# Designed miniproteins, single chains, continued (5): the designs that were tried, part 92

Each design is a single chain, and the fold is of that chain. pLDDT is the mean over its residues in the fold that is shown.

## One batch from the design tools (miniprotein)

Design m19194
Fold by ESMFold2-Fast:
Structure m19194 (fold): chain A 94 residues (1-94)
Amino acid sequence: SKEELLELIDEILELIDEMLKSEDLAERRKLFQEIGRKLGEIEPYLPGEVAARLLELLSEAAEALDNEDLEKFKETAREIKRVLEEVKREIEEE
């Protein structure tokens, strides 16, 4: 499942990049929901502290999206991306 986990992380990273490029709020919400679903799929394979941090960031991003705070939403989405890139690096460095 290491290869499968890396593939899922890559898919999530691609979705985040697509979401950050989107100028349509409805598309952004759909991409955000898909990202949340895929993060749920990888959650059991992550350290508990990392899983908790991602859940916190998802909640912050959801609130920013509901408040139409685009800058905060993008900032939080970039933080989710950074956390996932760090997880990917740790998995690859063996």
Scores: mean pLDDT 86

Design m19195
Fold by ESMFold2-Fast:
Structure m19195 (fold): chain A 79 residues (1-79)
Amino acid sequence: MAEEMAEATIESLREAGVEPDEELKELIREASEAFVAGDRVAALEALRRAALRVAEKAGLSEEERAEIEAAFAARLAAA
């Protein structure tokens, strides 16, 4: 179930030392729901937004965030 996948992802983030805010939790839920529904594009877009949110909270550089954007753009172009 999408909710179970979202919960597992949130728990993994907490174990990695990242406390997700409500916006990040919602993005993770959106990605899980889209994935379960088979909507590849929506799932990738929600995952991209969630990954950038995590990168901001972790203090990643502009360059590292650009690499995340490029990786998701490549997957979206292939979907």
Scores: mean pLDDT 76

Design m19196
Fold by ESMFold2-Fast:
Structure m19196 (fold): chain A 98 residues (1-98)
Amino acid sequence: SLVDEIIEKIKNREPLSTAEINALINLLSKDPSYIPEVLEIIKELSKTDPELKRIIEIYEEKGLSLAEGALLFYKAIGADPVSISYSELYLQLLRLQE
């Protein structure tokens, strides 16, 4: 499944394309049952990814809008595309749940 393919890429530290993120968000907007599993995997990965960890901490402490702002800043300064793509997926999944 697309969910399993994206999970495999995350476990292998491969960056996600915008097309892959958009396809997964579209799928999970229709079937949200996999959202908690994907969020859990990204959160676990954040323990060894300082940029991803910082974005998740900003979300937990200050909310989604500030975390989205921090992600835009990281994109602007040319942060790691792996960390950026996982942060983007994580925040977009949280936006789907509201």
Scores: mean pLDDT 87

Design m19197
Fold by ESMFold2-Fast:
Structure m19197 (fold): chain A 61 residues (1-61)
Amino acid sequence: MKTPEELSYEGAKELMLSAGLSEEQADKLAREVVEQAKKAGRSVTMEDIARAVLKAKEEEE
């Protein structure tokens, strides 16, 4: 029972890795973004991924 999304968990993870996150961080954030999108009844988008990446980097600040 899996509905096709704009970005799958695997796709989101790959994009986060490309943005410079570690594999562990990319895994956690990709899962978080997918779950949050599902809770809101939305598809995962590039904006959701970019936002999560920026927030993770800002965590140092």
Scores: mean pLDDT 72

Design m19198
Fold by ESMFold2-Fast:
Structure m19198 (fold): chain A 58 residues (1-58)
Amino acid sequence: GLYSGEEVAELGLRDGSKAGAALVTSGGGTKEQAEAVARAAMAGDLEKAREIAEKGGA
């Protein structure tokens, strides 16, 4: 993907979890991975959100 997992997770927390999820999806991640990133970001778990985003990036 164009963004790193850390950047996606940070943006998701700052601009709402949906922003991070959208970046995962646009970077080639699955909808399920995007939803998982959003949930982790909402919970404040930056590390988990980052791991999911990085694995979802193609």
Scores: mean pLDDT 60

Design m19199
Fold by ESMFold2-Fast:
Structure m19199 (fold): chain A 89 residues (1-89)
Amino acid sequence: SEEEIRKLLKEAREALEKGDLRSAAKKVSEAVDLILKEYARTKKPPSKELLEELRELIEEILEKAKELGDEEVIKTARLNLTTLEAYFE
């Protein structure tokens, strides 16, 4: 549901603000997975607002990961952005 996805985005942002980059990346990956599962089931894409919030958050995580040299988080963030673009653009 959109409510569950928005909760994951909130948790990811809180983790990012605390410097827990691995948890932030995990939460956005879980959000992307839920979006894809719902889309596969319903053929209804998420709202443009939700997609934009998610993309912006992943980009913030990616920027922070690049600053810290966290290669695993960089890979995860890039994969999630590419996945969203492939399915919804």
Scores: mean pLDDT 87

Design m19200
Fold by ESMFold2-Fast:
Structure m19200 (fold): chain A 61 residues (1-61)
Amino acid sequence: MEEELEKKKEKYKELGRQMGITAARFVGESEETGEAMGEAFGNGLYKIDLENLKRRLEKEK
């Protein structure tokens, strides 16, 4: 279970990073700027997803 959550976290970070880099290139910013923005965005999405998972587990009880 924890291994799956860790993989999900890595996937969100990687996806966010790639999206951020692509967006930065589109607007003429550096890849480093895009990577930082994307990583923060991906981490935020993961935290929201984790909170939703916790809520689901509580409802099952």
Scores: mean pLDDT 76

Design m19201
Fold by ESMFold2-Fast:
Structure m19201 (fold): chain A 67 residues (1-67)
Amino acid sequence: ASIEDLRAAAEAVAKKYEIPAQTVEQLVAAAEGNASLLAGLLKQYLQEDKKLPQAEAEAAAQEVLKA
């Protein structure tokens, strides 16, 4: 997927979990178009910074893989 497609998917998750737009941009940039890497980075952020349960963080990351 393009970086724009990955950003759109990450932004959809961010709206649900109130992730700052700057954080989304940093995660998308770090992933460099790799959907699996972006999903992993997003899952880690949701668990460590937002304190979400593993199952919920995994479900959110899965939405990025569909993009």
Scores: mean pLDDT 78

Design m19202
Fold by ESMFold2-Fast:
Structure m19202 (fold): chain A 91 residues (1-91)
Amino acid sequence: MEKVEEIKKKMFEEIKEEVKRAEAELDKLYEAGELTEEEYELAKRLLERLRAAKSFDEVMEVLAEAYQEAGSTRAAEDMKATFEANLKKYA
């Protein structure tokens, strides 16, 4: 059985790789005219916060705040609950 801390670290590394991929894709979408300036700036700010996160728990807090800012308070709460449930399943 893996320790919860080791699972969180692995998930954090996976998320960091996904953030790098998302940053590259975001720039392409903006250059292609698929995003408005407002959408680009909002997404860029979110990705910068995710890149600055130092732990899996910080990533979850950043995502929850972003979902609340987008008017999706329920989605932010559901996301936290889902990730907590998944962590317990691996512990």
Scores: mean pLDDT 70

Design m19203
Fold by ESMFold2-Fast:
Structure m19203 (fold): chain A 76 residues (1-76)
Amino acid sequence: SHMEAVREAEKLIAEYLLKNGGVVTDEQKKEIIEELRKKYPELSEEFIETLVDRFAELSRRYPELAKEIAEKELKR
């Protein structure tokens, strides 16, 4: 389902964020977008880009909060 694909995409982004110490770089952002497009073709490209941009901006502005959100996302 679309909702399940969104949940899986958010978990994948969270895994990348935690793996990289709470920060998503521009290079990693492009890599994440490409991987998500391959795994979840049911999600629009615009949605995937917006989702990844949201997490990247959050990690840049509030790295500790971004880590907390990512950890919570992976537990659900």
Scores: mean pLDDT 78

Design m19204
Fold by ESMFold2-Fast:
Structure m19204 (fold): chain A 104 residues (1-104)
Amino acid sequence: DIEKLKKLLERLKEKKHPNYEIIERKFNAALNFDADTLLELILEEMRESLREAGASEEQIEATIAENRPPLEALIRRLVANRDVAGLLKLALSGFGERLLLAQA
C-alpha cells in the first residue's frame, strides 16, 4: 500500500496538481503519527478550497472553527490506535473527494 501511495504522489506531482505540496506534507505527517501537523495541513487545504470557491475570510475562519474539533478528535483517535491506514486515507482525501467533509 505505501508503494502504491508513493506512486500516486509521483503522478500528482507530474500532473502539477495544485494541492500536491499539501498532500505530500499530510502523507508524511500521517506516516509519523504527527496529529498536530496533519490537522493543521487538512485545515490549510480547507481554507484554500473555500477561498477558491469565493468564501470570505470571515466565512473561512468560521468553517475552520466548526470543523476543527471533530477533525482533531478523529485524528487523535487514529493516532492513539496506531491506525496508519486510516491516517493515510484521511491524508489523501481532498475536497474533490469530499471524504474529509463526510467524516467531519
Scores: mean pLDDT 73

Design m19205
Fold by ESMFold2-Fast:
Structure m19205 (fold): chain A 81 residues (1-81)
Amino acid sequence: SAEEERRKKREEIMEKIQQLMLELRDKIANKAPKEEIEKILKEIVDLAREASTLLPPEERERLEELVEALEKKVKEYIESL
């Protein structure tokens, strides 16, 4: 069904976001170049935007807050380079 397909797609996107967030955290810990950090952040933001169209309002709001916190952390990291 369409609903089951949406749920699977949402789960796949959220899993990809989680993997990218772990990669981003690892790259920051290893002082990766800003270009690498910005690329991963962009991928996370793009996937989060896609996931938001499939999420209930409450979960969407939480994801948006998570992304904003991540963007702030990345900005602070880049400014420290």
Scores: mean pLDDT 84

Design m19206
Fold by ESMFold2-Fast:
Structure m19206 (fold): chain A 96 residues (1-96)
Amino acid sequence: MKQKIQDAIIKLLETIKNELPSLTEEEKRAVYLTLQAIIAAGKGDVEKAKRLYEEAKKINPEFGPLAKSAIENRDLITDEVIKAAEETLEAIRKYL
């Protein structure tokens, strides 16, 4: 189960990366905040992750469940997931 969840997160991040040019400015901001929430949760900063999650939800509720899942399952956020999230965040930064 843990490996399947990690694989699902990585695949979702790859999908977001591929769709970046077609995302609206609001969707890009929501994704940016969601990725920061995932990274914060993985690094153990739960309070920062919760704040970023609430900000992402205000912009686009559809990205909220991913950030919430990351906070609830932070023990599943490996260095590999953090790296994938950081690479996706860097890609989005070029469009913000």
Scores: mean pLDDT 74

Design m19207
Fold by ESMFold2-Fast:
Structure m19207 (fold): chain A 66 residues (1-66)
Amino acid sequence: MLSLEQKFEKYYQKIKEMVKQGVHLEDAFREVYQEILNDPSLSRKQQLELIHRLQEKIMEDIDKQE
């Protein structure tokens, strides 16, 4: 199983890749958010922790993209 840190990197990279493919950031984030909530390898605590960390990272990166 992937660690929480590896799951974070996986979902973060997926958001970045979708945005590069022309998906709006909000839509990309929503898809990944739903994928996390439907991930059977994550506990509820881990799902919420991961979502929170992704939101923080995305906010930091918004001003630095393009």
Scores: mean pLDDT 77

Design m19208
Fold by ESMFold2-Fast:
Structure m19208 (fold): chain A 65 residues (1-65)
Amino acid sequence: MKEKEQRFISMVVALEIDGVKIASAKFGEEAEIHLVDSTPEQVEKARAAAKAFSEETGMKVRIHL
């Protein structure tokens, strides 16, 4: 459980370093990321990272624009 949360936090931090603007990120039964001022490239980066996280952990990640 804690390992999945740490991995989620690391993913969020990596996206922010890559220039993706994140308004909020929530970790629970499902993970949620809310983006702000998003370009199509930033949305694609966030979706790709979320998909990789879901495939590795089995947890659903929802991206909100």
Scores: mean pLDDT 80

Design m19209
Fold by ESMFold2-Fast:
Structure m19209 (fold): chain A 85 residues (1-85)
Amino acid sequence: MEFKVSEKAVEDARRTLAEAPAQIAELRSQIDEYEKLAEKYKDVDPEKAREYERQSAILYTALGILEAALDFARWILEEAERQKR
């Protein structure tokens, strides 16, 4: 039995496709900043460097979730178009 795509699922997917690329770009920028700060403090303040590494790791998790959501949104839109044929 095939998954039936609702209009709400299509709207949610379109919103994700519109919003997620900008959010992904912002997260990548924040990750780069935290990685630079971790490297800067590595030999000066190891505890502060570890906190920046931890923040970077949390943001990498959020990035992975957003990339998965973006891929799922693309699949929903493709499946919705397939079901109209």
Scores: mean pLDDT 83

Design m19210
Fold by ESMFold2-Fast:
Formats: sequence, structure tokens, C-alpha cells
Structure m19210 (fold): chain A 94 residues (1-94)
Amino acid sequence: DDLAESLANGIVERVRQARALGYSEEEILKRVEEFLKRFPELSDETREKIVQAVREHIDDLDKLYEEILKILRENPNSQKITIDADGVRTVEKV
């Protein structure tokens, strides 16, 4: 029900999968940056904070989840993003 929790979990899961596939830290960061590009409602500052959190907590996914969740909750625009299985869609209420 919390879109911030859904987004934070989606980022953490991508980091987990990339690590399992043997990607380097730099490759994992590129994958996170590419995922965040699908969220046009996130500010550049918010995206940079999330990438920095991944860099700092790449070895501790529980801490990464907590830090991303905090960043997203302090930036309420992320709560307006709809995530589906085939991608990300931003829906503006007319």
C-alpha cells in the first residue's frame, strides 16, 4: 500500500539480482540509475541521493532499504508513481 516501500523494495531487489549475477559495483550503480530514469517525478537530487545510498550500503541490503525508504518519504513526489510488472507509469490526475 505504501508506494515508497514498493519503490525502495524494487531498487533493493535490482541490487540483489545484479550482485547475484556477479556485476561490479559500477555496473550495479548504472543499473540503478537506468531504473530511476523510469521515474520522471523523482527530482535529480532525489535520484542522486538514492544512487549514493546504493554506493554506501551495497554490502548491506537491509540498511540500503531503510535509507532509500527515508529518502523517498522525505521527497513526497515519489508517492505519485505507479509501478507495474511491465514498467513504470506516471499518472497525473486531471
Scores: mean pLDDT 72

Design m19211
Fold by ESMFold2-Fast:
Structure m19211 (fold): chain A 63 residues (1-63)
Amino acid sequence: EEFERYLKIAEKAKEKGLKTPTISPEAVLSGRVSKDTFISDYERLKKENPEEYEKLEAEVKKE
């Protein structure tokens, strides 16, 4: 559920033409990459467009 939230945020970011995390969901689910690593990549991208990412995060979170 929590990880799914990040996937939805990335999907919406991509739709807006923003850079999205390049870490595969399968890599996280298979245990090759931690959720922390994915979140770190996400946070870095949020720095590029903080207002857009905050809006997306709040929108997905409220669901």
Scores: mean pLDDT 68

Design m19212
Fold by ESMFold2-Fast:
Structure m19212 (fold): chain A 81 residues (1-81)
Amino acid sequence: SLLERVEEVLKNYAKELIEKTKDPRWKEAIKKWYEFTLKRLREAVELVRDGKITKEQALKLVRTPHPEVNEEVRRLLDEVA
């Protein structure tokens, strides 16, 4: 599914950041950011599906620093809106 694709891209991005990071505190922060972002993504998808927020509002809520992740999120939200 599109959701599974977005989750995989997000997971791979977080894994790359953790592997490039030498600071244990920053590794922990990235893991927490990943878990929080994943939860927020799932909640945003449900809110759009239920008509409670717009696609544009959801994109703002789950914005990441990685353009490729953001593009996959946009595609997912286009499908559920």
Scores: mean pLDDT 83

Design m19213
Fold by ESMFold2-Fast:
Structure m19213 (fold): chain A 94 residues (1-94)
Amino acid sequence: MEEKRKQLKEDLYKQMMGLYSQSLQLAGDVGPEAGQAALKKMEELAKKAEEIDPEAAKEAKEKFDATLDVSRYTADALRKIGDEIQRELDERRR
């Protein structure tokens, strides 16, 4: 029973991440409406998963949200590091 729940959770997480990435690509390449369509498919997928195993669906959503939060944190940290390196390079030119 637990193994099937873990499998559903991982599969849902991977599909949600794939649809989210596709939504960003479509929004850039085609337009915002195409991106929104991909996001709607992600919501439909999550809803269907909740009908099968609401606990696994909840955990998959939490993992997806946590992954996005880490990505945002990492992007901000990398930008700060880049600014610091640029400042050091400017100081070395003096």
Scores: mean pLDDT 74

Design m19214
Fold by ESMFold2-Fast:
Structure m19214 (fold): chain A 64 residues (1-64)
Amino acid sequence: SATEEGLALQRAVAVARELGITLRYTLDADGSRTFSVADVRAVLDRLEAAGHTEVAAAARAALA
């Protein structure tokens, strides 16, 4: 669902932030965050390489 997909992406952003990897997003009027798919995929590759395979897999599924 869109909610589960959003949570998976938000979790990936939180993990990236703790690792010092920054993700650019835009904040919509309703408070939702919009991410560039290309930028997210690049960060997910880095999370997977760092051992965060479950977080990366959930976020990849959300983008598919």
Scores: mean pLDDT 73

Design m19215
Fold by ESMFold2-Fast:
Structure m19215 (fold): chain A 81 residues (1-81)
Amino acid sequence: EKEELFEKARKAVEEKDYEKALELFREIAEKNLPMDEEELELLGQAIEKLREKAEKENKDLKSLNEKIMELVEKIIEANSA
């Protein structure tokens, strides 16, 4: 259920497991479930932390950015439908 997935995502962010949080938000988006302002805010926080970590570790950001863009597009579709 959406609420269960969101709570798991919130816990992942609290545990600083931003990759797990991103996967949970992807599952919510794949189900075409619209996200409210608080949920989008939490997702934005996870995305920013993931990009910051990857940048500081000098890792290739291409795959991460593509994954983020795909997720954002799915969320926009779900929220606009």
Scores: mean pLDDT 75

Design m19216
Fold by ESMFold2-Fast:
Structure m19216 (fold): chain A 85 residues (1-85)
Amino acid sequence: MNADAAADEAISALKEAGEALSEGDIDAAIKNLEKALSIVESHLTGDGAEEAIIGLKEALKGLKEGDKIAAAEGLGVALSGLGSV
């Protein structure tokens, strides 16, 4: 996968995770965030990718622990990082 395709796929997965969260589907949100994390770790590099990885890990931890604030903050960081790749 090239970097542009990887960034697009990761952003798509983040959007799907956000939609799942708005519907209360925590399992689908976690699955899509794990997909985004795997894509970023495997195919992207640089400061934007590192920011996205931090945000994705924070969002996943927040969802698994029931911390809605940490999950939302992590999603914002991940989207910011991906938007700079």
Scores: mean pLDDT 81

Design m19217
Fold by ESMFold2-Fast:
Structure m19217 (fold): chain A 100 residues (1-100)
Amino acid sequence: MREEEERRKKLIEELERGIEIIEKLINSEDTEKFVSSLTDEEIILARASLLVLIKVGDENNIYDLEEMIEYVRKHLEEPKILEIFEEALEEAKKWLEEIK
């Protein structure tokens, strides 16, 4: 496999993991307790994935979070979505560094 293909697969895996964390958060009985149980890496992935959902939702006129998740999951291999996610990961890392 080419380096670009490996990078793409990693981004897809990380984005899907972040979305899974968001889904667990939405379905959690105690959101504050759930968030406090997350590692820094999980917080970064969840925040970056949420930024992707919001940005992709806005661009496609989707405002329901569950519909945003379905749309992104259907388009996980789309280069534009992965580029947004990569930028969101850097923003999430910077945000976490500034609040800790």
Scores: mean pLDDT 81

Design m19218
Fold by ESMFold2-Fast:
Parts: sequence; C-alpha cells; structure tokens
Structure m19218 (fold): chain A 69 residues (1-69)
Amino acid sequence: DRALRILEELAANRERGLTAQELSERVGLSKGTVQGILAYLASEGLVEPKVEGDTTIYRLTDAGLALVA
C-alpha cells in the first residue's frame, strides 16, 4: 500500500536515492507520514538512509528490491 508506493519510487531512483521531501511530493503523502514509513522500512532493512550534509538520502537495499521486483 503506502509503503509499497515508497519502495516503488525508490526502485525507480535506486542509484541516486530520494529525500523524504521528494518522496512526499511523488506519493502525495505528508513529509511526516513518509518519514515514519521510511523509519519502519529502514528498521526492516528494506531501505538504507545516508546523511549527506543536512539532508538524508534514502536508497533501496537488495532486500527491498526483491519485494518490488
């Protein structure tokens, strides 16, 4: 559902990754809702957060890709 939409957007942007703000705009959810889902997906090993300056970039893991492939 909502988490699957986030995983699909990350799969489409796998190398570059996406911010929570970009995901919010793409999936039509609030940034807070997206951040909550991303925290859950990261805890499950499906997405990997990387802090770059003041911004966190989220990328799909191989485990996450297997869910949407």
Scores: mean pLDDT 84

Design m19219
Fold by ESMFold2-Fast:
Structure m19219 (fold): chain A 92 residues (1-92)
Amino acid sequence: PEGELVEKTVERYIDLSPWLAAGMSKEELEKLIEKLKEYAKELEKTLPYIVSMKVEEVENDKVKLTVVLRATESIVEHMEKRIERMVEYLNS
């Protein structure tokens, strides 16, 4: 179970279209994206095994979450699953 350190890039998309459909303005959406970028920067500094974490606007209503992980393969797999569940929750 213990091995060499591996580095993995995890990319996930968050669809913000449902929030626009619910009546959120483009200005409110832009502020939300800005807060997400700030939050990602804080998580990069506070969470273990994270080399970098960023949120990027891809389209008008989609953001891309990019997380670079460095740990043993088993830890990276566990962290990737946590990120997947968090993104699934946000897309719910």
Scores: mean pLDDT 77

Design m19220
Fold by ESMFold2-Fast:
Structure m19220 (fold): chain A 74 residues (1-74)
Amino acid sequence: SAMEAGFEQMMQQLLQDMEARGASPEQKIDALRNLANWAIAEARNDPSLSEEEVARFEAHVQAVLARLEAQLRA
């Protein structure tokens, strides 16, 4: 979805910006968690989204976060 694609792009942009600043893997993980929490809150507060769409987006955000955290710790 456009919302899922937008979130992926925001996560990648954040990682690129943090890498350019010499951030540690731990700092990157913390920033990704903060962005994920913000994105979930934004989806929950969006009146144009159904409860089902919010739940799917939350599941997607959690899966992306878990994948990126695993990659950063590898």
Scores: mean pLDDT 87

Design m19221
Fold by ESMFold2-Fast:
Structure m19221 (fold): chain A 95 residues (1-95)
Amino acid sequence: MPSLLEQALEEYRKLTKERTKEVVKKTSKEMGWEKDPTEEELKKDPGLLVLYGNSVLKSGMEVAEKLRKQGLDELGDQVLTHGLEESLRLYQLGM
């Protein structure tokens, strides 16, 4: 029932959420933090912001690759564009 684009964007959002959780968990463990950083805290620290932006971009790339393998190149480009736009916004917040 959802369109192919809606399904692809939902997969992209789920992967981004999972990757962001992994980044937060690893960073907290490596830094010895008692409390996991919030999404706002990730956006305020340039180093953490880059990690968050990379999670967004990598999720878009992964979904785009799967779509390209199915012959849905244009749909893959749309998902990748969403990931790129979100990652650029995160990088701009760090500047």
Scores: mean pLDDT 73

Design m19222
Fold by ESMFold2-Fast:
Structure m19222 (fold): chain A 77 residues (1-77)
Amino acid sequence: SSEVRELAKELSEEARKHLKLAALYLLQDQPELALEHFRKAFEAEENKEPVLAAAKQILRDLGREDLIPEVEKIAEE
């Protein structure tokens, strides 16, 4: 979505790669693999807030708001 692109502009290429893979796995109904790639996106950035904002937007865009608590938990690790 345009919102995800805007939120991801300031992120590293590594973080953006993992966010794209997370979205792809969600589209394939593979949420465990998606959450692993969200974790890797957080690990690629010192500041977790922009990654969290982009991850939540991906979840909203794909109708997977049920996974927001799991992504928030990963951001706290």
Scores: mean pLDDT 87

Design m19223
Fold by ESMFold2-Fast:
Structure m19223 (fold): chain A 109 residues (1-109)
Amino acid sequence: GTGTATSGGVTATVTVNASEARQGGSVPVTVTVSGPAGASAAVAVELVGADGEVRGGGSAGVIAAGGTGTATVGVAGPAGTYRVVAVVGGSDGGESGEADAGEVRVLAA
């Protein structure tokens, strides 16, 4: 799946590169950032269970506008369906945006 969030004039596009993972495994995510020259975004990625709890996470770090980063999102929850949510903070100090990049199925180990 793919989701987009904007924070302080910076836009991050988050792409989940797997539809399935195993318990204790990981979900690869690609983040592309657009915005004005000299801007950047800090991007953290979370797996959110059907109960609304965060059951995994990873960081793409700080990505310059026009750049691409990757996150390896660790699976810390039980088997089930998770939403992949990215939290995006722009370098200009705006409010953080959230991107819903779709769902991943976590299979039992």
Scores: mean pLDDT 82

Design m19224
Fold by ESMFold2-Fast:
Structure m19224 (fold): chain A 84 residues (1-84)
Amino acid sequence: SEEKERAKEDLINWALTNFKKIVENNKTITIVDLETGEPTTISASDKELLKEQMEQILRDNLRNAGFSEEEIEEAIKEFREKVK
């Protein structure tokens, strides 16, 4: 559905925005998981580890939102292509 596709894009953009903010500020930042409300602390000191952590958070949020594994893998692919 259009609503479901919008939710997926919003989650991808949330992950991209937080990644960019952390990298540009070169800081440890606490982000809040959108589905659980739980804080996650991540650091700009390791860009590849940060990407991996953001991918995992995105995967978990998409699963909680009811996306299939195929849709999750497409979202992760989009995140990977857009993340710098």
Scores: mean pLDDT 76

Design m19225
Fold by ESMFold2-Fast:
Structure m19225 (fold): chain A 88 residues (1-88)
Amino acid sequence: MEREELERRLRELEERYRREAEEENKKAAESEEYLKEMEAEAESLQPEVFEAVENKDVERLLELAERSPFESIRLLLEGIAVKLKLAE
C-alpha cells in the first residue's frame, strides 16, 4: 500500500525533475551568472545532503529542498527522500 504510493510519487518527481532540469540547463547555457549561481548552490548543499543521506534523515533532506531556489535541486532532494523511505 504505502510502498506503491511512494513508487508513484518517485516517478512523478523524476518526470518533473527531467522537465525542470531541461529548462535550467537552457538558462545555464545562455547565462554564465546563472550557471555560477547553480554551481554555488550545489556545492553549498553537497556536504549537508551527504550527511542527511548517511543518517537517513528524510526531514533534513526536505528542509534542504525547501531552502533551494532551483526547482531541479528541490525535486532531486525530494526524490532522494522518497528513495530512502522505499529502502526502509
Scores: mean pLDDT 79

Design m19226
Fold by ESMFold2-Fast:
Structure m19226 (fold): chain A 97 residues (1-97)
Amino acid sequence: SADEATLRALLDVMSEAVRNRAPPELLQAIGRFLDLLLDRTASPADIAAAGRELIALLVEAGLISAAEAEAWEAFLDRVLAGEVDAGALYEKLLAES
């Protein structure tokens, strides 16, 4: 799905940031977002907020374009609206690994 492809792309960029020894603030944002994706008690609002903070830091670090950020923010708006279960999608991607 388009949402699955978007989450895969975000996970790939996060992996690249970790491998390239990104600044502590960005690594902390990555950890927070991933922890929320695995937390079944996390609200869609908490996931979307953490994701937006992560996207802003990825743009600042030059790891993604403004156009990619806009597309991923649209994905997080769908998560916030309850149209996409980001946690369930992440669990599916982990099971395929």
Scores: mean pLDDT 84

Design m19227
Fold by ESMFold2-Fast:
Structure m19227 (fold): chain A 78 residues (1-78)
Amino acid sequence: AEITDPRLTPEDRAAARELGIEVLEAHVKTENGKFVEVRFAMVTTRREHLEEAKRLEPSLAKLKAEGVDVTFELTYRE
């Protein structure tokens, strides 16, 4: 089964903005219960989110090594 882009409500976007995050793209595709594609593009106003993103790099690299198409882009803006 394919899961298309998650539906972001105005309230979800407002909650993300309260956390200092703007979501530009969010897309997840799965086949046979496994990830095939994961794409996230976000802007953050909080530097701590950049450090958290660095902690995700080993996990994202592992998914890429297993053949998953992974794109994770986080941009810092004041």
Scores: mean pLDDT 71

Design m19228
Fold by ESMFold2-Fast:
Structure m19228 (fold): chain A 77 residues (1-77)
Amino acid sequence: MEFKVTFTNMVTGESETFTIEAESLEEAVKKAEELLKSKGYEVVKIERTETSAEIYARSKEDPRELAGALVQELKSL
């Protein structure tokens, strides 16, 4: 089942929405959070609706913009 998860960079305010395949919204959010943490992002907060979630995060190394490789990997979930 596909879920919409939005990643928002807390420093720049830029956001990107991903469709993640998972068995539940909770699993989709967990997959996105684990990928973000593996790429050096700190998850600040998560806001959920019935069908979607928004993850607010910032990079620990470079807070300025979304990394293209991260965006591509999130789209592959």
Scores: mean pLDDT 73

